# Ledger of designs, part 62: designed miniproteins, single chains, continued (3)

Each design is a single chain, and the fold is of that chain. pLDDT is the mean over its residues in the fold that is shown.

## One batch from the design tools (miniprotein)

Design m10135
Fold by ESMFold2-Fast:
Structure m10135 (fold): chain A 70 residues (1-70)
Amino acid sequence: MSPEEQLLEEAIKLADELLDKGVPFRDVVMEVANLIVDKGEELGLSQDQIDLIIRRVVDYVRRREEERRA
């Protein structure tokens, strides 16, 4: 599995844990974005790769929030 895929899985797992605990959307996004930036920089990922992972996780969290509101 690529470093990008591993980081995406880790970020999604963290997001799921926080959402299940009732953490607000904004705080979940902030926590997962911080994880992705910090670990992405350590892994030597490009800014484009980091941005893509953040966008994918934010989209995932947004869908979970929309399902909760429906």
Scores: mean pLDDT 81

Design m10136
Fold by ESMFold2-Fast:
Order: sequence, then C-alpha cells, then structure tokens
Structure m10136 (fold): chain A 89 residues (1-89)
Amino acid sequence: MKLTARQRLILNGARIGLMKMGAWVLKKIAEKEGNEELKKEVEELTKEIDALEQEIDRLFDEKGSISKVNEVEKQIKELEKKLKKLMEK
C-alpha cells in the first residue's frame, strides 16, 4: 500500500546501485573506444552519484524525515536523466 520511509530508502539505494553499474559499464566502453570526453563526463556523473549515496547514508542516521526522502528521489531522477543522456551519445 503506502511505502514507508525505510522501504523508499531501500528502493532509492537500488536505483543508485543500478546507476553506478550503468556508469561503470559506460566508462569501460568509453575507455575501450578511446572516447576521453565521454570518460570524463561519466567520471563527473559518478562523483555526483557518490555524493548522493553519502546523502542517503546520512538519512539512515536521521530517522523519520519524509521530506528529505522526497528530495533524494528528485536528485536520483535528475542523475538518471544525466546517465540516459550519456548512454545515448
């Protein structure tokens, strides 16, 4: 029915894991193809994903903040959009 903050954080963690995997594969493809520009853009995106992972880690210490879970979900959607754009290059 309604997802708890805990369940939402777990699903958000799964989405971040998927983005990290996709970025890692894309970086390996860029390295193989000698696409230094794409490699740098993927490395920058990976740093943003890592920063968001740290924010989720912080939310596990801050029990019950639904507003912060909503903010993290918004940031995940923005990073997913950036990854999709890089994948289409």
Scores: mean pLDDT 78

Design m10137
Fold by ESMFold2-Fast:
Structure m10137 (fold): chain A 71 residues (1-71)
Amino acid sequence: PTVTVTLALPESPEPLRVSVYVDGELVAETTTTAPTLTVTLELPAGRHTVSALAERADGYGEYSTQEVEVP
């Protein structure tokens, strides 16, 4: 099934490189200045962890994590 997930990103004065993971596996990568990232994912039924690692050019990174239940 297809699910749409919105992830909160840390505030940053510069663009963030965002890596999106599902259950620890890299599924998407983008660059954004927005406070949120919306991704559409094809996931099997069950509970999944969706995480975004947002990294600045100076190497500092932060995680945002959301659990998703797919029927």
Scores: mean pLDDT 78

Design m10138
Fold by ESMFold2-Fast:
Structure m10138 (fold): chain A 70 residues (1-70)
Amino acid sequence: MKEAEEAEKKILEAYKKGKEDAAKLAREYGRKLGASEETIERMERNVLAGEEGARNAADGVRLLIERKER
């Protein structure tokens, strides 16, 4: 739970500084959590599409962490 919430927070904070930083962070988390390349590319595209996409990507990372903790 704590790591999942922190990952989501870090991605959203990075988005405030720039879409590219947020996209890079989402990619790094996806790679570290063992997500497929297709999923990682989708998360990157979502972040670059805008704020709603960035929130969706951050939520996706949170769900990946929570799924691993189950």
Scores: mean pLDDT 76

Design m10139
Fold by ESMFold2-Fast:
Structure m10139 (fold): chain A 67 residues (1-67)
Amino acid sequence: MLQQGQQLIDQARQAFEQGDLETAKQLADQAISLLQPLADQGDKQARDLLLEAGALRARADVEIQKR
């Protein structure tokens, strides 16, 4: 699960860098959904990844609004 969450975040970051903001947001949302139950159970790595995914989602959402 952590490995899959990390991969989704990496893919979201790549999509964001390529200007595919909609894909970046979707991938970040998928990472959040995957990592949330682990973070709720007290997994520190899952919490750290959730913060990163949340930040990517927020940035993508803001950039979509600017288009």
Scores: mean pLDDT 81

Design m10140
Fold by ESMFold2-Fast:
Structure m10140 (fold): chain A 73 residues (1-73)
Amino acid sequence: SITPAQFALGAAGAGYAGAEALARGRKLSDEEARVLTRKGAERALQDGSAPAAEVTEAAVEAGVRLLRAQGLA
């Protein structure tokens, strides 16, 4: 299980990845979704826009699930 802070971090990453999908005008591949969600989460930590938490694989996968639910991956 992941913490609420890790979920929030994954969601922040998914927001970044989703914006990239829209900019590209296509769905992301599974690999692109993971890479961009992780990058977005790391940027959110750097910018202080997300709770201080570890960017875990579980947090990234939670974000990727959000992208798939929106049809962006």
Scores: mean pLDDT 84

Design m10141
Fold by ESMFold2-Fast:
Structure m10141 (fold): chain A 90 residues (1-90)
Amino acid sequence: SAVEEKLLNLSREELEAIAEERARASGRPVGPRLSEEEIREIAERLMELLRNGDLEGAAALEEELLARGISLASVGEIQKLLAEELRKER
């Protein structure tokens, strides 16, 4: 999909702009932006869960992040890192 390839190739700034617009349109709270170190640690945890086939654990972790009011931009960057790492294993 052209949309998926475009999303994977977006810069962090472009992802943040899209996430902020989406949050504003949906009325969701804009949470704190995570550091690059925190984003990497969360991405590594998600990768471990997915490699073990624990899809419920991965979903629970994402739900925990949203419940904590974590920025949608930070969540998007975590998902991008996860997708890039999984793609390398194919």
Scores: mean pLDDT 65

Design m10142
Fold by ESMFold2-Fast:
Structure m10142 (fold): chain A 121 residues (1-121)
Amino acid sequence: MSVEELLEKIKELEAERKKAIDNGDYETAQKLTREMNKLVEELKKKLDELGLEPSPEAARYITRLEVRKIIAEAEKKAGKYGLNVRVLIETAYADALRQGLSPEEVLKLVKEVAEEAIRIA
């Protein structure tokens, strides 16, 4: 599968996921999120193999995948407070995007928030 084909499939799944969320179908949204994450991992690997810099759109998907990985690890470490830690990290991510932070700045902020949230859990 080419980089372009991977991006188009990711976009299609993102649109389907948004529709599922808008309809309150969180089970379908979760399945679509897993499928998207797999394709974004394939996209990242393909870009690395080709020595290509990600487009802004590809960088957005890769950054979101890395944020989801940070959330998963933070939830695991927080145990019974995993949901609270997830909400804090998701809020920080949303705020960073609204501020127009770069992918590197977003990941730095999200990691810092995750470490603090785990400490207070």
Scores: mean pLDDT 84

Design m10143
Fold by ESMFold2-Fast:
Structure m10143 (fold): chain A 69 residues (1-69)
Amino acid sequence: PTEEEIQAEVDEAMKLMAISVAKLAAKNNNLEDVIPEVEEAINKHAAEGKITQGIRDADEIIEKALKEK
């Protein structure tokens, strides 16, 4: 496979793992309402090749929701 194909598969796997972890964190804290926003943040940054930034934004969304409730 090409370098781009390998990177795309790695990015896809990391994105799916990040979304799964974020969903579990939101569910455990009764923050299911922010799950769509968290998924959108991760997907948006993953599409730009910035998965780490997407994860950080997702964590920030959850943290702010926890402080607001």
Scores: mean pLDDT 77

Design m10144
Fold by ESMFold2-Fast:
Structure m10144 (fold): chain A 90 residues (1-90)
Amino acid sequence: SAAEEARRLLREAVEAYKAGDFETAEALLREAARILAENPEAAERLREDIKRAIKEMLLLEGVPEEEAERLAERATEELIELARRVAAAS
C-alpha cells in the first residue's frame, strides 16, 4: 500500500541521514513526499511517522528538543494540507 511504502521510505531516509548519506536520504525523502502528496489518506495515517522522521533529522542537526517537536508538528500539518490540496486539484 501507499502508506506501507511511504513508511518504509521514511525509515530508510532517517537511517541514511544518521549514516551521513545525505544524497540517499534526500532521494528517499523526495519519493516519500511524492507518494504522500498523491495519497492524502496515507499522509493522514502516517502523521506520527512523518513527525517522528522530521523531528529525528532536526535533532541530528542540533535543533533543541522542544523546537524540533514544534517544527516537526508544523511541517507535518503543512505536508498533509498540501497533499489534500493536490488530491482535490486532481
Scores: mean pLDDT 83

Design m10145
Fold by ESMFold2-Fast:
Structure m10145 (fold): chain A 61 residues (1-61)
Amino acid sequence: EREGPPVGVFFGPDASNRERALALARAAKRHGVASEEQLREVMRAHYGLSDEEIDEILAEV
């Protein structure tokens, strides 16, 4: 089923969705940018995280 170059960005073992989302949330909190609603939208749309996973990440920061 090789249809050419890789299309779509898949996170490898070094860049899991959880790790990337946590880093984004920490950076946003440190800089005081983006509302909680905006962070939730980005994590859902760009990282494909569930609402439960997003709540866990936000609780960690």
Scores: mean pLDDT 68

Design m10146
Fold by ESMFold2-Fast:
Structure m10146 (fold): chain A 59 residues (1-59)
Amino acid sequence: EEFTGAVEMDKSATVEQHIRAAKEAALAIGGPDAEIVVDAKGNELLLQHVGVSTATGLK
């Protein structure tokens, strides 16, 4: 895995994919009760944090 510009550049190009993944992750974590907040430009910073937290500690 690459934690440099390669990751954040991919996030920019695939922001919609992350939004979709966040929705599925929220649904899996606590059903419709849980929801991950995502936004356009902010997604890059938030997604990197959410990606790590969702995997290990956002529940």
Scores: mean pLDDT 45

Design m10147
Fold by ESMFold2-Fast:
Structure m10147 (fold): chain A 81 residues (1-81)
Amino acid sequence: SKQEELVERTKKLAEESLEKLKEAARRNDKETFERILEETAEEMGKIKKEAEKLGLDMEPIDEILREFQEEVGKIYLEYEK
């Protein structure tokens, strides 16, 4: 279904972005870290708008986004030490 497609796209985007963010943090590459965050936020925003426009259940997508933001916060705090 379209809902399953968008949920899987959001999950994959979150997983791939977290891996890239962790790598940038390990290298102490703040510029790359910030760029990845901006690009990921833009792509996630597009998925969310598409799901909302189609009247799909937003809860699974919003849950993935919340988990992503929590994980990013943890990485960011460790990086800024």
Scores: mean pLDDT 83

Design m10148
Fold by ESMFold2-Fast:
Structure m10148 (fold): chain A 69 residues (1-69)
Amino acid sequence: DDLRATAELAVARLREEAARIPDPAARAQAMGIVDETAARLAEATSHEEVDAIAREAGARIQELRDAAA
């Protein structure tokens, strides 16, 4: 299940990025984005959707990380 494997890898990577945020409040928000993204990825029907959802989530987590720095 290539699509599912790709989605699970994306979630794992986003979770690692969220875990690197030193501010507890920003990290909690980022983990919320990861959980939301995992649910959205479970509903994705194409690699294009997976890539778009993961890219959007990654950008949101990066913004939280930069704001907390």
Scores: mean pLDDT 83

Design m10149
Fold by ESMFold2-Fast:
Structure m10149 (fold): chain A 97 residues (1-97)
Amino acid sequence: MVAEKAEELVEKAKEYAKAAGAKMVAASPEEAKKILEEAKKKLAELAKEAEELKEKASEEDAKKIAEKLMEVSDLFVAAANSTTEQGKAGAAAALAA
């Protein structure tokens, strides 16, 4: 079903976020930026697949898929926009959770 495939995409996004967060906890601010940038690229690919599924899904299911992907995307954006080492460490911990 479309919903099952969308759930799979969300789980992959969470997996990328968790892996990136774990690496960022031990990384310098410069290394953390590179890790987050790669995770963002992978998340963007998953978001594109979700948009294609949205066309086939009911409007209600499409909204739920978009909300979950937006949640994960917001965590990456917050981490990337952190201006302090402490802020980056905090964002990495949140991504790992």
Scores: mean pLDDT 63

Design m10150
Fold by ESMFold2-Fast:
Structure m10150 (fold): chain A 72 residues (1-72)
Amino acid sequence: SLTGDYPVFDLRGERSRGVAEKKLREILSKYDKPIIIGSDSPAVKSAIENVMKELNKEEGKDFFYIFGESLI
């Protein structure tokens, strides 16, 4: 099933911490399964890490993070 795969959210090109945080919180409110997130901005990466830490989400378990690269 397509719904069995991890959802992929590409935030590459996003430069606003506030916009990235809002999008991430909305995504996390909809999915109770691991997600994949991509970004290419250090500020957005920091915002993602802060939101995940606040919500007690663990990298490699609750989410996977790709920085600067497209999924190979």
Scores: mean pLDDT 72

Design m10151
Fold by ESMFold2-Fast:
Structure m10151 (fold): chain A 73 residues (1-73)
Amino acid sequence: LTQEQLDLMSATTYALMKALGLPEGVARSTLAPTEEARKRAEELLKRFQELLKTQSPLDATLTILDEVGDEIK
């Protein structure tokens, strides 16, 4: 795995945990210690919250995973 892929995967995990209401300490433990991972996590969390306005948590999660999958090649 490249650092970019690790950053994106860890950011996705962090965003999902935070959106589901897990404590910052728990969510942070999954996040890569890079500036890029932090920025991606903030973007993904915002996107997930927008999707939750119109979609179920399951559908929103699947949408995020599809978008992340398109970025990982």
Scores: mean pLDDT 75

Design m10152
Fold by ESMFold2-Fast:
Structure m10152 (fold): chain A 71 residues (1-71)
Amino acid sequence: MKALEAYQEAVDRLAERLGVSKEEAEQLFNKARELYKKGKTVEEIAKELGITVEEAQFIVDLINEYEKKAK
């Protein structure tokens, strides 16, 4: 239950921040999380996803908050 709420909150915040649909935000969040777990830098994540470094940093911050809340 808590993990699902944390996931939905992260996706909703990302959708609002980037001005994209919740579906697109979910795809961006999951892809960024995969890259981050593989040890990719914020700059590499930004380049691969075609977003700014600032937007990639925001997603990484959301991933870290999600991982902390989902435990």
Scores: mean pLDDT 81

Design m10153
Fold by ESMFold2-Fast:
Structure m10153 (fold): chain A 82 residues (1-82)
Amino acid sequence: SAEEIAKLEEEIKKLEDEIVKITKELQQTLRRLAEEEKTADPATRKRLHAERLQKSMEASDKILELLKQIRELKAKKAELLG
């Protein structure tokens, strides 16, 4: 059971690390798009705003799925701990 708990903890950590990675990549993308907006014409700015929304929604959906997986793994860990 200790080895099974350790494996679940490793899996949870990998998913948590993936959320951190997605969040950092999103922040980098949003910063890049914000810089592009500074020199953009109004039509291009509207496109960049739409891209920001799309990237934010895609990241949010991915994070929610990972959080669901983490919840399921934490429930399994709790069951093994009694």
Scores: mean pLDDT 89

Design m10154
Fold by ESMFold2-Fast:
Structure m10154 (fold): chain A 92 residues (1-92)
Amino acid sequence: MEKETEEELRKLAELGKKLLEKDKDLAEYMMLYGSGYVLIKIDGPKGREIINKVALEIPEISGLISKGMNKALGMSKDQVKEMMKKSKEKVE
């Protein structure tokens, strides 16, 4: 499960990297979604380790990954879920 979640975040980060060239706001929302999803699915330091590992592997979007993670870390799980829902509404 951890490795699957890491791979899902990596795929999302690659998509975010492509979106960064077209729509920076959408890229930020995708990174907030990905970071929030990892932190909900894998609690505590392990979730942060996975996010940091992916950020190091994709340096072009690492700033947005870090921003998304720091924002998600300041929120409860319910607040993260609500923010992900609102971000989805803005993207659609």
Scores: mean pLDDT 73

Design m10155
Fold by ESMFold2-Fast:
Structure m10155 (fold): chain A 85 residues (1-85)
Amino acid sequence: MYELIAEAAAGTAKRLVESEGLEAEAEAEVTEDSVTVRVRVPSTGAVGEATVPIEDQSLEGIGKAALEAAERAAREAVERAREAL
């Protein structure tokens, strides 16, 4: 289950950065306590990273934390990439 959520979070972050016209590489890690998403923009070297705690161990709670981490990581990556251009 955690692997599927990690893949979904990484895919979401990558898609968000790509929607801004940037290429992206994303990875995610889900533990019992937190979701961490990292996005890299290879053309600029910019990196966005976010860790969100899992306060609700339900599938909905874990999914919400994963989405928040993906959105935060993607925003940071886009902002840093635009500064590097």
Scores: mean pLDDT 81

Design m10156
Fold by ESMFold2-Fast:
Structure m10156 (fold): chain A 61 residues (1-61)
Amino acid sequence: SPLDDALSALVRQIGEEARAMVEKLRAEKGEVTDEDLLEIARQMKERFDAGSAALEAAHAA
């Protein structure tokens, strides 16, 4: 469905953003801490929650 395709794209993009954030932190700091990973996870969850809600509203029948 269009919604399923859009949600799949959102999940893929969030995964790419998370990876880029981890790589940037490693390049800048030489390490990625558990605190850094928890903060990234928090931001990605907020982004998914907001994005998925918007997509569900847009594709409501």
Scores: mean pLDDT 83

Design m10157
Fold by ESMFold2-Fast:
Structure m10157 (fold): chain A 71 residues (1-71)
Amino acid sequence: MEIDKLIEEFEKALREGNLDKAKELYQKIMELIQRLVDEGKYDEAKEALKKVFDVMVKYPREFSKVLKELS
């Protein structure tokens, strides 16, 4: 699934400290999750969001920096 590859690349970007890449990937992932919700694919959206959360808890400081740049 396209979103699974983006989540993998997002984890790699956070691990490498590439905040610009992580921000871009996070925005793409959230847009795809929103599309799944809009299409009524709630189970797929929930699974994708859970995978993003699992990455966030591994790299909380790096993810916090990404969120600050989105604000």
Scores: mean pLDDT 82

Design m10158
Fold by ESMFold2-Fast:
Structure m10158 (fold): chain A 100 residues (1-100)
Amino acid sequence: SPALLEARRYAIRLLGELQNKMLKTWREAKKKGYSLEEIIKKINDLYEKEVPVLLERFRAHAEQFLSPEEVDALIADFEARAKRMKEELIKQVKLLYEKE
């Protein structure tokens, strides 16, 4: 459905916002000379702060046009994708930190 497609596109935009914020957090922490552990902590802290806000924004948008079952399925997909994105970023942070 057009509503489901638009909701998926909105979720992708919100995931992009999360990715950009995590990348900015990494760049700023690296510039300040933080340890690997401190960089990872700052990325995790940002993730824990931002994900609930993004999920609320997504739910408020999607619930206007989608069934509760469709909203819950998309929320679960968003959470899984966000977690995977964070895990992959942390792997990259570790790999690049060891090469410096």
Scores: mean pLDDT 90

Design m10159
Fold by ESMFold2-Fast:
Structure m10159 (fold): chain A 74 residues (1-74)
Amino acid sequence: SMEEELRKLLEELIEKYKLSEEERKQLFDIFDTALKDPEKALELAKEFAASIKDEEVRTYVMIFVQEVLDAIKE
């Protein structure tokens, strides 16, 4: 399913960039929120991205979140 594929991509992102357990939880919370309230999920994603100090990681996280939101809205 699309949800399973998105969860796998999220896990790969977490492993690739060595995100913390707390950051992992925040990303999954954003994903779960996006299924119910895409606008709220976008707000949470922007706040989360702003907390990331590494510019490259921040950019890839924002791209991933935007792709998830776009997939859910369609």
Scores: mean pLDDT 74

Design m10160
Fold by ESMFold2-Fast:
Structure m10160 (fold): chain A 55 residues (1-55)
Amino acid sequence: LSPEEVDRRVAELRAELAEARRTLEANPGLSPEEKAQAIAQLEALTQARIDEIRA
């Protein structure tokens, strides 16, 4: 991947994470603990994908 393509894909992944986080935080059916766990899992998966793209 070119550096520009890497930057674009990383930005896209971060934007997707932000949208997913907003959706989870706005969900009235989830407890604060369930939201925190789901967000932490999404953050870990997003970081792993970013690391893979940069490898």
Scores: mean pLDDT 82

Design m10161
Fold by ESMFold2-Fast:
Structure m10161 (fold): chain A 82 residues (1-82)
Amino acid sequence: ALDPAMTVRELLLSDEEPFRRLTAGASLSDPLSREALEEALAEFGVTADTPAASLADPLGLAERFREILLEREVEHLAEAVR
């Protein structure tokens, strides 16, 4: 069971399946991961510090975070080789 004090950010980066697989390789020390997280949170109308238990669709949020992260990584690589 999830810690009732767990935030959205902690849930997305947890070792609990399927979140572990969806966020594999993401790190809050990486700027692209932070940017992707902020965009996903904004789309869902929540913050990183929102209680995870209050989320209606935590899996959808995790999947959207992964999609944005992959898109940001592609954009970053394309700009770096300009």
Scores: mean pLDDT 71

Design m10162
Fold by ESMFold2-Fast:
Structure m10162 (fold): chain A 97 residues (1-97)
Amino acid sequence: TEKQKLYIERLESIRDLLEKRGQEVAKEIADMALKIARDAYEKGELTVEFARELERIVGYVEAGQKDEAIAILKRLKEKHPEYQEEFDKLIEKVKSL
């Protein structure tokens, strides 16, 4: 799980950068993605693929690529029904950018 922990640390770095830039909505999206990543990690359910997809969502949000972020979120919602509510909230937050 060292590789999964590295993805969490990378998400934390992006979140801190967004906070320093005053990008409040993008920071909230990063916080929400981090919450999912940390919960899945604690449960032993955070795969490298899942962690990488969560990082990609935040990267697309930072780049202003909403449609790409939403496409990944919809795919993750189908793969991880246990986080369906969290992904629905993320989709709505990304749409508000």
Scores: mean pLDDT 84

Design m10163
Fold by ESMFold2-Fast:
Structure m10163 (fold): chain A 104 residues (1-104)
Amino acid sequence: MSVPSLKKADDYLKQGDKLDSQGKFLESASKYVTSGQLYRQMGLYDKAAESYRKASENYRRAGKDDLARAYDLFAESAEALAQGKIEEAKKLGTEAQEIILKAN
């Protein structure tokens, strides 16, 4: 649990895909969020962005528009990190966190 692993991130992505195929959009989005966080911790920013965009789509399908927007911003933050745009990534991550805090 203390060290992210590619296998664990891939396993969460597969769990999300399975739940998505079953129409379980909220549960699927949760798995995609965890996958994205693990990929981001490993510096796999393109995979993190992909996972966050899948989470955003499924939050939107579930009627959770604020959470969908937050994870679109986390995906953009990960894309900025992939490009070395550290300050832009921080700004986008902060905006995403503020949305999540208000949604809870």
Scores: mean pLDDT 88

Design m10164
Fold by ESMFold2-Fast:
Structure m10164 (fold): chain A 82 residues (1-82)
Amino acid sequence: GLAAYAERETARALALLDEAKRLIEEGRFDEALQVAKQALSPQQLAELEEALRRGDAERALEILDRKKAELVSNLQRALALG
């Protein structure tokens, strides 16, 4: 059903964001950006690209953590309404 699809897509996106965070912590910014592209909105991707271009790993991790919180919140809301 739709709930199972939302849960699978949320789990996939969270895994991608966790991988991107790990790559950022390792200084592998180009690889982190390629992974994060699959889970971020165009605006969030642009913010991440700018943070990584500046070498601002702390800001990049904040962007990814914000997206993770958003995805969890959206899933919880979807499950409460369905």
Scores: mean pLDDT 85

Design m10165
Fold by ESMFold2-Fast:
Structure m10165 (fold): chain A 63 residues (1-63)
Amino acid sequence: MKSQGERLRELIEAAGLSQREFAEKMGVSVGTVSRWETTPLSDAQARSLARLFGVSVAYLKGE
């Protein structure tokens, strides 16, 4: 089973974006995206990212 960080990274890559390009598109720093890959997302962030990628929150969180 893939972790949240692995799923987020795969979704970014599938969208044809680098971590930096994704950070710029989201209006955040690269460090913020790195944190989203290494720490549990808040419910608000998980919902926003799930909607952006067209996936469920459970899928994004690796559940």
Scores: mean pLDDT 77

Design m10166
Fold by ESMFold2-Fast:
Structure m10166 (fold): chain A 99 residues (1-99)
Amino acid sequence: SLEELLRKVDEALGEAREALEAALKDAKEKLKSEEVIEEIKEAAGLFVEGVEDEKKLEEAIEKLRRLAEETGSEELRRAAEAAERLKEEMEEYKRFLEE
């Protein structure tokens, strides 16, 4: 149903936001790297714009995955995975609207 698809998008969006906030907190408290903090903020900005622009969402995901690999941060890895899930749910919702 449309309501169920919208609920899944809202849940994925919430999970991605929480994961990004956790990654930012981890970078501030554990990594203490201003460069990583700024890159996470840039990825968060791309994520917000990515709700309406798939390319920006893909850029946010790629940036988060790269930062996770470079830092070894589990929180950044989870943020990238949550953003990828949001992309998948949004693609399913878009397909439903096009049918």
Scores: mean pLDDT 82

Design m10167
Fold by ESMFold2-Fast:
Structure m10167 (fold): chain A 83 residues (1-83)
Amino acid sequence: MEEHLAELRELAEKALADESKREEVERIREEERRILERVEEARERILPSLSEEERELLEEEAEALRAMIRAVRLLELARLARE
């Protein structure tokens, strides 16, 4: 798992360093940022109405969602490097 993840990260870094792919990289980064901002806004909106147990659940789920979004971005960058 970690070895495969390291390979994906190397591919992503290659895409980030490729000047010919700069515009596509920027679109991927902008989309990630936009999605993460919307997730945080949704979290902040509901947070005051939750119990302590529900807040713990929301924080766990929000972190899992953020991890998924980062994983998708990593995979898109790695795919771009292979093109």
Scores: mean pLDDT 79

Design m10168
Fold by ESMFold2-Fast:
Structure m10168 (fold): chain A 78 residues (1-78)
Amino acid sequence: HMEALRIVVETAEKIANAKSMAERDKILQEAAKKLRELGYSDEEVSRLVLIAGTAALNAKSPEEARKLAREGYERFLA
């Protein structure tokens, strides 16, 4: 759980700092690979990656992206 939270939060921050769609896609692919290595299913990986991407899209800063990603992860666990 803690490692997945770290990956989701760090991924949202990296996407918020990304300068292009190609950079964003690369960051998302790296996050998906790390989550699969932790033993998550393809469905769970897709949901966690979507949480990170949505957080970055809605954030006004990388710090806010971290906050929104953490909130999204907490809702995923509920």
Scores: mean pLDDT 85

Design m10169
Fold by ESMFold2-Fast:
Structure m10169 (fold): chain A 102 residues (1-102)
Amino acid sequence: LKLTQSPKEVTVKAGGTVTLTNKVENSGDKKVYVHLLQAAPGENPENATLLDSKVVEPGSHTVNFTLSNLKVSDTGVYYFAGSLDGKTIVVYGEGTTLTVVE
């Protein structure tokens, strides 16, 4: 299983909206749970906070997460994490560095 995350880096003004896109590869015929995690700058994804989860059905290869009404405190690295059971993480995406400015 492989997760390709985009964008790699984005800067947005407070109150703005960002859409994070994940491409799911090598899932076969399996349902994949894609989790959106928020980490502080320099924090490992295993210590990140779970924000949301979506299911990618067999034959679907992309999932989008939209972050709206962003605050400066939302600045950090956002990781996608993949599981086959909704709990056990088996893969992480490379991360998106989000900077929110006033």
Scores: mean pLDDT 80

